# Ledger of designs, part 69: designed miniproteins, single chains, continued (4)

Each design is a single chain, and the fold is of that chain. pLDDT is the mean over its residues in the fold that is shown.

## One batch from the design tools (miniprotein)

Design m14354
Fold by ESMFold2-Fast:
Structure m14354 (fold): chain A 73 residues (1-73)
Amino acid sequence: MAKEYLEKALAALDAGKIEEAKKYLEKAAEAQGIKVDLSGLSAAQLRAIAQAGVIEDMPLDTVLKVIRNAESS
């Protein structure tokens, strides 16, 4: 289930539908049993999160930690 939402998020990002992509990423996080704050993230960061989730089946909280740490460096 979570992977389906991540795939829909990627499709929305490819179509330029950033708010729709955020909703799908939130649904993917809910399906994984986690809460995620996607506010303030760029389209590129949202795409990176969705791609990591789809390709590697990574938990979204883990992906967010990696992306936020990269920004801090």
Scores: mean pLDDT 73

Design m14355
Fold by ESMFold2-Fast:
Structure m14355 (fold): chain A 86 residues (1-86)
Amino acid sequence: TPEEIGRLAEEFARAFSAGDLARARALAEQIVAMLREQGLEDAAEEFRRLVEEALAAKEAGDHATALSHLQEALVLISRAIREIKA
């Protein structure tokens, strides 16, 4: 549901910010699966790519790039939720 995707996105952002990258990755995979179930395949693949780039940047210590990709991923989720509700 759009409400469940929103909740998982909030949990993902908290885990990512706390440095719990394993939990962040697991939450991101749940979001990807839910976007695919809603028929939003392109959004699911773009979200996965942004998350992978954000996680790689955070592991490399590139905090500016990590935050930029995280913000792009969250904006994408917000747009996807609006599409599901339309």
Scores: mean pLDDT 86

Design m14356
Fold by ESMFold2-Fast:
Structure m14356 (fold): chain A 102 residues (1-102)
Amino acid sequence: MKYSKAEIHAAGAYVFANAGQIDLAAAFIRRALSEGKEGRELLRKYLTYLIKNKLITPALRFLDALSVALPEHKEEIEKIKELVRQGKYDEAVKLFDKLLDS
């Protein structure tokens, strides 16, 4: 199957966030979210993968990009970042899932 727009945008978000290109990553997050549930599920899978593999710096960069993409959720995203820094990974994933399940 050819890649969907949601898959391309989510992959762009991940790649640019990991490279520290936060504004570009944020633009790709917004585009992935505009594709609805598929985009949200792909972004959730990326963050969950990073947290489960203890890739903390990439996870925090991705959350920084998410905060730029979703400024209305900035306080909730900062709580997720703090949970990741504290090693409370299960709580961070649960809060992230609730944030995207709108």
Scores: mean pLDDT 82

Design m14357
Fold by ESMFold2-Fast:
Parts: C-alpha cells; structure tokens; sequence
Structure m14357 (fold): chain A 86 residues (1-86)
C-alpha cells in the first residue's frame, strides 16, 4: 500500500529525530499516524513539518520551497508550508 514517497517520509522523520531531537520526530509521527492514513495525509504532514522547521531555524522562503519541491509537494501543499512558516 505504501508508495516509495511514504518510505521517504519515514526516513525523513527518523533523520529529524537524529538531527533535531525527539520532540520534532514525535510531532511528525503524530501527524502522520494519528490523524489520517494515506498519501494526502503524508504530504500534508510533510508540508506542516517543513513549515515548522523553517520557522524554527529561520530558513528562507526560497529554501523552504526548494525542500517542498524535492519532497514532491503540490502547489497547495507548498502554500500550506509557507503559511505554517509565518
């Protein structure tokens, strides 16, 4: 059932825990597993995580959009990430 993109999200959550601490990974895991299951929920969780991370580390809008593009996020999901980063 899982797309390759879902495995990449799981890998990104594990990397987030290793580099940025358990709390960031826990929030990602809760969004991914606890609310909805499926491709749409995963992409929405990715958008929220990217926005939150950009806000915390002071990443530029350009860097955030580049990361969102690499993650395969849609224009709507990119807008969500930007909104969360505000």
Amino acid sequence: EALPAEAEVEAAIAELAARHGEESARMARLAYEGVLAGEEAIRRAQAILLGERARRVGASEEELLRLAEEAGLSEEEKRLALEVAR
Scores: mean pLDDT 70

Design m14358
Fold by ESMFold2-Fast:
Order: structure tokens, then C-alpha cells, then sequence
Structure m14358 (fold): chain A 72 residues (1-72)
């Protein structure tokens, strides 16, 4: 479980750095891994993933992840 917390922190930070650099596709990939590491329970990771997909032009995927975040 501690390893999953470390994975989450690393992936979330990677997504944040990519997002700040304007690399939204890479940010989406890292945030998706952060969601997986959280066991799908972190609404913040879902929201950041949705935002990254939207910025990358993947609006349908963004809408799906936003709905998942709202249901948590």
C-alpha cells in the first residue's frame, strides 16, 4: 500500500509537470496512472485527468472522467 502511495505521488507530480509544460497528452497519461494507483477513489486525479484530456482535444474522454469525478 505504501508503494501505491509512492506511485500515486510520482504519477501525479509527473502529470502536474507535464501540464505546466503544456504537454497535455503526457499529463493525461500520468494522471491516468495516478487514478489507477489511487484505486479509482481520488476525485482530484479524475478532475485533472479530465482537464488534461480536454486540453489535448479529447473532449469525449474528458466528459467521461468529469462525470466519474462528480460521482465520487
Amino acid sequence: ELDKEVEYAVYFLGGYIADKAGDYETAARYYQKAVEASGGKDPEAYRNLAKAYRQAGKTEEADEWEKKAESL
Scores: mean pLDDT 78

Design m14359
Fold by ESMFold2-Fast:
Structure m14359 (fold): chain A 66 residues (1-66)
Amino acid sequence: SPLEELLALLEEAERAFAAGDYEAAERHLVQIHVLLADHGLALPPEAAARYEALRAALREVSRQEQ
């Protein structure tokens, strides 16, 4: 299902971030955004919180690297 694919992508994004692969993490987040828009889906509250936390963490890393 699209929701199962979204949750799998979120887990992959979190793993990529933990490994320091910020480009892969960002690509996975973009794919999640596209799937949410295309299917008119909402993430469950727990997954939505994880998604926003990862976006904030990537933004913070980018700020520190620049």
Scores: mean pLDDT 83

Design m14360
Fold by ESMFold2-Fast:
Structure m14360 (fold): chain A 94 residues (1-94)
Amino acid sequence: MEAAKYAEKAGEYANKAAKYGKDPTKSAAAGVAGSGAYAGALIAKKQGTEEGAKEAAKSAEGAALAAKSGAGGEEGKKAAKEAEEYAKKAEEAA
């Protein structure tokens, strides 16, 4: 349950980082990954399974990585760092 909550936050921050991206391709990739992690977290919350929690954590890690690669400016980098921290918490909770 905690894993899904942290994965949801990682997806939100990855999407926020994408909005500050300077490279359209990397920004778009971060947005897609962030949206995927967010959706995966919602599904995991509905299912309430360990498999769902692990999948949400994995999606959050991917979103954080994409956000870090696509982040532009200080605000984008801060959001990417938040996504990375929440992705780690999701993995630890899964």
Scores: mean pLDDT 75

Design m14361
Fold by ESMFold2-Fast:
Structure m14361 (fold): chain A 102 residues (1-102)
Amino acid sequence: ELERNRKLGEELAKLFSESDEAYQKAVERLRAWFDDPARTPEAAGAALYALRILSENKEVALKFADTVIELAEYARQHGDRATRLAGEVLIEEAKKLKEKLE
């Protein structure tokens, strides 16, 4: 599972960096994963890996962190206990990255 989450995070980071169209597709995919409680922990893990990879590019990292916070807040308000916990962790890590980069 850890290896799968890392690969998903690498794919996500690539999509966020390629083009605005690829970025929107990645956002839609993340939103769909956060709407499914069974997939939300995996989505959160993938998003965390993507944040780490994208931290090398401040502009892209900040944009991605904002998107992740928005999606994780949605999951935290509408998800089950596990989904809410994953969302809280992801929001905390994304905010830390924003603070470090700003």
Scores: mean pLDDT 71

Design m14362
Fold by ESMFold2-Fast:
Structure m14362 (fold): chain A 67 residues (1-67)
Amino acid sequence: MSPQEAGRRAAEGTAHDEELADKAGTGAALGASGGPVSAGQIGRDIGERAGSKLAAEAGREAEEAAK
């Protein structure tokens, strides 16, 4: 696949992941439970956010490099 195609796909994936992160990261559900968040849940949330950010940056750089 071409670099532009890969970058575009990563950017689109990031937009979709953003909506999923918004739903998954709803503090309302966690607040309602009143329980402490486990290290595993924290790691997963951070991983999802970091992944989305990396995908967006990769897509933007690929498009910029293609002029």
Scores: mean pLDDT 52

Design m14363
Fold by ESMFold2-Fast:
Structure m14363 (fold): chain A 100 residues (1-100)
Amino acid sequence: MSLEEVTEEAVKELEEAREKFEKGEISIDELREIVGKILEKLKEAFGEEFTKRILDEVKRAMMEYVKENPDASTEEIILKYLETLIEVLKREVEEKLKKL
């Protein structure tokens, strides 16, 4: 599978998981398993350091979001996490592909 194909699949799966979670079709535990599998695929395709860097960026963005929105619900935090993860992944992969 090409790096572009892995990225497109990861983004689609994350967007589908976000919609299903928002509609109440999947639980937090099921969402966690889906995200975990996607991150494993990314680690295999791009390496551990690349995946860790994405997660570190998402963690920093989420820490700022929680500080600005201390009354945010668990659902709002999870949805923001997914949106941030998708955005960071798209940006980092685009930058990496340009360097190849």
Scores: mean pLDDT 80

Design m14364
Fold by ESMFold2-Fast:
Structure m14364 (fold): chain A 89 residues (1-89)
Amino acid sequence: MKVTLEGYGMTREEAENTAKQLNSIPGVESRVLEDGSVVAEVEEDPESAELAARTLMGSSEKVRIRGEKGEFEATTAGEAAEAARKMVE
C-alpha cells in the first residue's frame, strides 16, 4: 500500500537537506513544496516508510501521514514511524 508523508515547520535549507536524505532511501520519492513543506511518497515497504517518517520528523514540527487506512498527524518520531508503518502494512 502507498503512504504519503508531509513535514511542516522547517526552514528552506532544512527542507532541501531533508528531501535529499529521503530520496536516498529505497522506494522513497520526495520533493520540497513552495511553502517549504517536504512531501515523501513510499510504496509497499514498511521499513522504508518507517525510516522516511523518522527522517522527516527529525526536521519537522509535525508530519501528516496519509494512506488508504486514513490520515494521522504526528509530533514525535515514534508516532510518525508507527503510523507510516501501519499505512503500508
Scores: mean pLDDT 82

Design m14365
Fold by ESMFold2-Fast:
Structure m14365 (fold): chain A 82 residues (1-82)
Amino acid sequence: MEMRELEREAIETLSVELVEKLAEIAKEKVREGDIEAALEALNGIYAIRLKMAVELGEDHPDVKRIEKLAEEVAEAIEEAAR
């Protein structure tokens, strides 16, 4: 599945499992040196988190899970970019 299609489906379904897959792809892009693609994926994860926080509340377990996934991707980007 293409990264942008996965992002759209995750936003539409609010699926944490699809966000986990998107985070894995983002970290793979970091390892490949494609920081721009990783940043695009991270922006997508933040957009999904924001939508879920509005719908479910910021303290919802799914929102907290996506927040942790975003942190993992952000840390990987920061280490690679230095």
Scores: mean pLDDT 80

Design m14366
Fold by ESMFold2-Fast:
Structure m14366 (fold): chain A 101 residues (1-101)
Amino acid sequence: PVPDYSILELTKDLSEDTIVLASGLYSGLQSQKTVEEQLAYIERMLEAGEITPEEAERLKEAIKNGNTEELLETIAEIVARKTGADKEKVLEFLRWLHERS
């Protein structure tokens, strides 16, 4: 298979920590089989202190409503807050992951 070089352009301004956190949060949620399991995953992140109560509520509402754009936007905001990365660049990366998942 020919390498997809679009990922290099999307990630060139993002740190390894940013990429790992963004892909980890997104993949962690997407690997859950049901909405109930996705909501439980968010609760575990909140209990671990990885996200704020406000962020947890936004993620839960996005999942309950099937609002993919709000889900990706909220993950991008969490990652930007934790890593100092550009939110728009994180969001572009998450949209790329979503298209290919």
Scores: mean pLDDT 81

Design m14367
Fold by ESMFold2-Fast:
Structure m14367 (fold): chain A 107 residues (1-107)
Amino acid sequence: EEVEKKVKEIKELTDRAIEMIKSGAVDPRELAEKVIPVLLKYLTDPDPEVRRVAAQALGRFAEAAGPEVKELIDTKVKPALEYLLEHDPDPEVREAAREALQRIDKV
């Protein structure tokens, strides 16, 4: 199933990115500039499960990347999640966006 493939790709990308940040081997800002556009694209997927997982991934990535990427999160990620929270027809996607925004606010 295409949805299951996308969900797996989002989770694997996010987990790898978080591992790279924790290892200290990569600049969090440079990594964020590569990861954020991919996850933002999945926020506009026609399938609500893909959008839900992408919203969760953005929250987890932002929390792990910390204050060094705050400007990118505030300008690129936070508005997209706020849009999902207000306008997404799926209540589970709205809940994922709400939780992601709460994770971002901890940074």
Scores: mean pLDDT 87

Design m14368
Fold by ESMFold2-Fast:
Structure m14368 (fold): chain A 91 residues (1-91)
Amino acid sequence: MAKELEEKLEKIEELLRKYINEEMSEEELEELKKLAEEAPEELKKKAEEVVEQYLKEENIELSEEERELVIYVATLNLLGLELKKKLEELK
């Protein structure tokens, strides 16, 4: 179980790093979206709230596609944090 969580966390961190550096392929972008869609509903809702708050504070207007992508990225960030907590509890 620990190894499975560790491998999943490493994949999430790799995808997020590539996203920040604008190094993502179309295949990696689809993988990022898939992992975000498979995340728990609570994390998806929290990610949407965080993104909405950020866009409101910065007065940023995004297209529907850009907004959706940013929510996926935020969802993976939250999922990564939850996996890190679980791994630390196992140490």
Scores: mean pLDDT 79

Design m14369
Fold by ESMFold2-Fast:
Structure m14369 (fold): chain A 109 residues (1-109)
Amino acid sequence: MVEEIARKLVDELFELAKAGKGGLETYLELLRKAAEEVLATEPVSEEEAEELAKKYNLDFEEMVEEISRLLGLPREEARRLTRAMIKIAAAAEKYIEEKAKEAEKLAEE
């Protein structure tokens, strides 16, 4: 499910970027919506999120503070969303890599 949510988010963000639409607020709202959808479908452990953050050279606690500030949420709610956001980011990177490989295959190079 996370992979499907990440794919949909990546595709939507790419379409907005191509159209010259959106901004930080629009991107944050889309990411928040995707995070809420992930959390409604599967549990995301703090240990899993911290391991993924470390793998991608991200500071989990700093992300929680920034999300709390940007969205005006209590720290615990921001922490909950940040766990899902990191998992979405990991799945999105994997999807982007797979899509790039498929594009190379279609080009027959």
Scores: mean pLDDT 75

Design m14370
Fold by ESMFold2-Fast:
Structure m14370 (fold): chain A 78 residues (1-78)
Amino acid sequence: SLVEELNRLYREALELLEQGRYEEARRKLDEVVRLAKQLPETVRKALVHELREVAEEYEKQGRLEAARILREAAEKLE
């Protein structure tokens, strides 16, 4: 399903962010955004909320670049 594929790509993107592999993480998040745009509004809003929550957590950890990348993905879904 598109939801299962989106969740897999999102998890892979988070792993790449944790490894500091920012360019690869951006590519995975672009795929997440592309798939999310094909899903209902309720699913897109839930993903925006999730992206912002994780970005806030990364910001608290001092991972400012990772947080910014996640916020950029959330903005593309609005």
Scores: mean pLDDT 88

Design m14371
Fold by ESMFold2-Fast:
Structure m14371 (fold): chain A 75 residues (1-75)
Amino acid sequence: MKTYIPLTEEDRKEFEEMVDRILQEWLEKGLITPEEAEALRERLEKQDSINEFIGEVLRFIGDVIDREIAEKRRR
């Protein structure tokens, strides 16, 4: 079963470039802190499979979106 696919150096680079774009935009908009961005990067460096890497990214994105929606509803 191909449920576990190890992250190759090329896959990691491509995913990191996509994550960097999202993180940079959100940092510029003040949606996340530099510490939150760094914490995600540290978690992603520890992942050795595509599923786990994508899972961490999706969880982080969901958390940020939920927080932004809550902040907009506050005002």
Scores: mean pLDDT 74

Design m14372
Fold by ESMFold2-Fast:
Structure m14372 (fold): chain A 100 residues (1-100)
Amino acid sequence: MKKTITFEDEFGGRKYTYKIEVDAEKGEMTITVTADDGSTRTYTAKKISDDEWELYRDGELVATLKIEGDKVLLTDHRSGLTGELPENLAKAFKEAAKAL
């Protein structure tokens, strides 16, 4: 079965639409981010442990996600920097993760 979560958020004067599609049989999520100008980025999140996920874009590992209590931490593999996901995105990701 597939579960879909869609929500909107605003950052830096721009509106973003997020769509998270859960594929429980594969242990994967597809995360689609659409900006108000119609530009779209698609990521695949793969479960590697109960609290850790690898984020892929166009087949390349771009980030690691870790669930820590009320927070979801993203470590960017290009910069090596770790930051928190925005609250609404973190909440939606944790809700999607419960389906896996």
Scores: mean pLDDT 79

Design m14373
Fold by ESMFold2-Fast:
Structure m14373 (fold): chain A 90 residues (1-90)
Amino acid sequence: SEEEERRRRLEEERRRREKRGRKIKKEIEKQIKENGKPELSDETLRLAREIVRLLDRHGFSDYEKLSIASDISVGLDDPLLPYAVYELLN
């Protein structure tokens, strides 16, 4: 049915976010191990807390949160935003 097709697409999008989030986590952990932890501004930490709270309210997983934070970081030109979200989740 068309409803089953729509459900399948939404589940595939969720799986893509999960996979992307796992990759982002590994890249962040590698960067921290090789170059040390970046210094995070109060503004970046505030944005990260707002994002985590919003996504928690909507039932997103920790990996999905990292994937979404990466997209937001591009839109806001804040490359440290995924690192701040990672820190709040770990």
Scores: mean pLDDT 87

Design m14374
Fold by ESMFold2-Fast:
Structure m14374 (fold): chain A 92 residues (1-92)
Amino acid sequence: AHGLALSVSTDNAEEAQKAADAIRASFAEMGVDAGVSVLKGASDAQVEAATAANAAAVQARLPGAELHRAAGLKDWKELVAAAQRIAGEIAA
């Protein structure tokens, strides 16, 4: 089983939330549990903490799942790019 933990802090939270919803739906079709958080005005430490919380939540639901993460995401385009890269890694 695979899991995904991502978070982004961005001023365009509405667009990032749409991207996060689409990522969760696409990964669910692959049987992947995806934790994706969108924050606004958050520090790098807060974004890292949100990613860690998502990873812990996925591991609680799917013990022993292979966890995929990305850090330092700044907008919805980076969120989508990270998700596409990870989807390719899982499919390989």
Scores: mean pLDDT 83

Design m14375
Fold by ESMFold2-Fast:
Structure m14375 (fold): chain A 110 residues (1-110)
Amino acid sequence: MEEKEKILEEMLKRIEELRKEAEQRLKEGEKKADVVDKVVAELVDLINELKPDEEVLKELIEHYEAAAKAGDLFAQVVLGILYQLLVQKGDTSYQPKADELGEKISEWIR
């Protein structure tokens, strides 16, 4: 659907802007935990603004899964939040994936 495609494209664009901001903040010496917290907050705000449906959320998951599997920590943070949102919407099959990414991110920020 054209409307869903526009939301997906805007989400991808805005999330990649968050990546650039996060990379810059890390280069400027901000704490990893503080950078992750800001990415989480800004991604949640973006989702509340654009209100993507479950189909768009699942397409975003597919887009970031390959990068996350390759060790992209930003993609892992994004996926963790997307999985938690699907669990909150009633799809508990994403809970183990959300828990695994949460532990991996927690280890990285220590």
Scores: mean pLDDT 83

Design m14376
Fold by ESMFold2-Fast:
Structure m14376 (fold): chain A 86 residues (1-86)
Amino acid sequence: SMEEAKKEIEEAAERALEGAKEYVELKEKGGDGAKIAGAALVAIGGVLHIGLLKRRYPELEVSKEVEEKAREAAKLVGAGEGLLEG
């Protein structure tokens, strides 16, 4: 349903942003490669999930806050906005 998709997008955007911020911090501190990769995968997975849901529900309106979180996450991991569009 659209309500379920909206909640999943909100949750995915939050997870993606958290993963992206962790990725940046670990890279700056010279952290473990496996942890860096894990953080990047969380961020990328969240961004891809949002893209998939937006393609499945093209009429779904997402809040500006959620869109900004998803965009920031994609930018921080170098994925670009195309990944958000599916």
Scores: mean pLDDT 80

Design m14377
Fold by ESMFold2-Fast:
Structure m14377 (fold): chain A 93 residues (1-93)
Amino acid sequence: MDELLAQMRAEVAASADTLDADIAAARAAAEAHLDSPDPFERARARALLAAVDLAEAIRDGAPLEEIEELLKRLLEAKEEADKLAEEKRKELE
């Protein structure tokens, strides 16, 4: 696990210039949908924001414990978004 995390950090550092722009754009997109009246769009925005927070923590060399908490948050947000996506799919038949 630590070896994979170290590799991810190195890769993030190597792409810092493009990653910073992509992270900023993703954060802005997520924040724009956090107050959406559609619960599915809000859940997707939360999942995207969690992914952005995780990417920033990895880029900034946060301790493993913090990265694990952010990964847990991302997985929980993704599960919520997937559940709401399934409900939306059933609505559309």
Scores: mean pLDDT 75

Design m14378
Fold by ESMFold2-Fast:
Structure m14378 (fold): chain A 73 residues (1-73)
Amino acid sequence: DADRRKQQLLEEREQAQAEMDRNLADARRAGARLMAVDPVRGRQMMDLGMQQVMGSAQAVIDALRAQAEAVAA
């Protein structure tokens, strides 16, 4: 069932987006705490952590979108 698979892929994309948002918030909080003690290292850790989260999550979201489009075609 194409509609069922499309719905599943959209839900997986929404879950991946929510997980990314949580991980970004966690990285920001951890970085902010470290920045209070070491501003340079805290910023570097936050930037690196956020880049890793965004890169991994975006690749998954893009793959799920492509699969949903293929099912819809």
Scores: mean pLDDT 78

Design m14379
Fold by ESMFold2-Fast:
Structure m14379 (fold): chain A 74 residues (1-74)
Amino acid sequence: MEEGRKLLEKGRELLLKGKFDEAYELITKALEILQREDPNAWEPIMELAQVYSLQGKLDLANELAEKAAQLRKE
């Protein structure tokens, strides 16, 4: 429902402000909620990949981006 989408949007705003730890917390919570409703929900995974990329965790960012790309095709 709306809760997952609101958490994802707030997480994106925190990313834009450079608050990566807070963004990670909200995006991860949104991922859990949205994937319970739709196992193929790729958008929160892409946002989590963006968090890892901005933190310099490129291997984790690439793994999540590939997973999100696969889910988006389904």
Scores: mean pLDDT 79

Design m14380
Fold by ESMFold2-Fast:
Structure m14380 (fold): chain A 83 residues (1-83)
Amino acid sequence: GPNDVFAQTSTMSVDQQIAIVDAMRDAGYITDAQRQRLVDAIRANPGRVDPYFMGYMAVQVRNGKISGAEFVDAVIAHMEANA
């Protein structure tokens, strides 16, 4: 479930990373357009997602501390910085 994905972030596959993004969209935390942008970035940069950072930022969206747009921008920027 979602808790299992967050617990195993350091070893997540691309499909598991996309499953988190899809779960966030389904919960209404991000839009379909924001989901597509992040999924495209993940697929273009396999292995460059920090799953711990993505999980941390997902919690910030869930707690209302950042917007879904800020979440997507932060994860992509972190992915590009870790290139």
Scores: mean pLDDT 79

Design m14381
Fold by ESMFold2-Fast:
Structure m14381 (fold): chain A 89 residues (1-89)
Amino acid sequence: MEREKKLEELRKLYEERGIEATDEIIEISLEMREMAEKEEKIFELMQQYIDGKISESQFVDELRKLGVDDKGIAIIKRRIKRILERRKA
């Protein structure tokens, strides 16, 4: 399980830094890191879509693969539409 290995690596990192962290804090830190990684990939996908490098269908499919729900996808699409409209002006 990749999650177990990531938790072990985070625990070791905190120990090496002299930070006393509970298992709960380590789990939260892993979730925050996974969210940051997803956010970076989402921004990359948004930029590719804005630049016309990928289609709307590819963009939506990739967001779903990253665990973005339908509500989140709808919000992102609305924001990008606003950006694209502004670029035409």
Scores: mean pLDDT 74

Design m14382
Fold by ESMFold2-Fast:
Structure m14382 (fold): chain A 92 residues (1-92)
Amino acid sequence: MKVEDEELEKLIEEAIRVGMEALRAARTQEELSEAIGEVLRAIGAGTEAVFLGGKYKKQGDEEKYKEVLERSTRRARETLERARETLRRVLE
């Protein structure tokens, strides 16, 4: 399957959105800390894609650029799933 920048951007945006919903719904300091952690992890995945991916793309290293995008997409997907789990728990 072809991994595209648009898919990664959507995954990061969704992870931040869900994490922010968990943050707004949080009733305890522990829930608040978990929600903040997931938002920061989503931002981290985006930062890696923009800076490290951008570096390899500028250098014409398509293989390393693809590796960074695949890794960042995996991280964003994992963060989205954790953010959804945190939101589910805080809404209980």
Scores: mean pLDDT 80

Design m14383
Fold by ESMFold2-Fast:
Structure m14383 (fold): chain A 108 residues (1-108)
Amino acid sequence: MVEVKTSGRVTTPEGGAASVLGFVTGVTPEMVALLAREEADGRLRVVDTGGLGPLGNGKYGLAVGGIDGVTAADSGTYYLVVAERPNAVGEVATGIVARGGPVELIVE
């Protein structure tokens, strides 16, 4: 079973870079990490095609997603998701196998 564990909050100044880091287990080489924003209707919109890092200790890997040059409009609820295949930025996330979050992004 795929799992993703993240922090609950990321705070960054306006114009800065926001990064969401998660620990992942059970991923395969075909899987991808995505950073997705929760929309008002509960859909997850892909904002970054993240990276999956190498597995540590044979069981854990790292997933990363981020936003460069954040503005106040980027404040909101995010999920670091593992998907079974690549998704494009701006699309509703599909093929989701696990979610880490919610992660509250606060731009100050």
Scores: mean pLDDT 80

Design m14384
Fold by ESMFold2-Fast:
Structure m14384 (fold): chain A 77 residues (1-77)
Amino acid sequence: SIIEKLKEVAETAKKEGDEETAKMAEGAIRLLQIVPSALALVAEETEYIAERAKKKGHEKTAEKARETLELIKKQIE
């Protein structure tokens, strides 16, 4: 599920020392739980998480965020 993939993003970010990116992923999970139709907004947040992680050198976090983004896009389309 998208929620499980976002949890993996948060856990990987914590392991790479990026607590801020982890909190962003946790925020995306909360948004989906409150507003399930907010997939488009969660897609934007997930893309931002991926770009941020890449800029910080957290490649594993960026990869998992990209995988999650692709799953979100498939659900929207």
Scores: mean pLDDT 84

Design m14385
Fold by ESMFold2-Fast:
Structure m14385 (fold): chain A 79 residues (1-79)
Amino acid sequence: MEELIERHNRLVEEAGRVVLDESLAPEERLRRGRELVEEAARLAYEYLVPLVGEERARELAEEGLRRGLAAIEKAVAAL
């Protein structure tokens, strides 16, 4: 479980770096940021299931994905 949480945190950090990287074209930042956030949501579901159950884990992962995608779009649009 610790490995899944660590991977999730790394993906979130990478997404933040990617969407703020002005050396990348906006479409590349959006594409890579979305990919990283989608992977993070999948890992969140995997480590949350044993903690809160499948139904709640799905709700939390979906909420995290929605917020992450919105944050990426806003960050890229601002640059």
Scores: mean pLDDT 81

Design m14386
Fold by ESMFold2-Fast:
Structure m14386 (fold): chain A 55 residues (1-55)
Amino acid sequence: GEADERANLAGAGAATLGAETGAVTPEQAKQIALDAGGSEEIAEKAGAGAARARA
């Protein structure tokens, strides 16, 4: 749904920011996804994406 789409976009943005700036942590990426209206499952995916971008 729309919330999942927004959360996926937020997660992708967080992963990109993490790669470019190193400022976005996995925990911050999860919070961004939740603020975008995503579920806890989508927030976990966003966090994992940010972690991979930093690895």
Scores: mean pLDDT 69

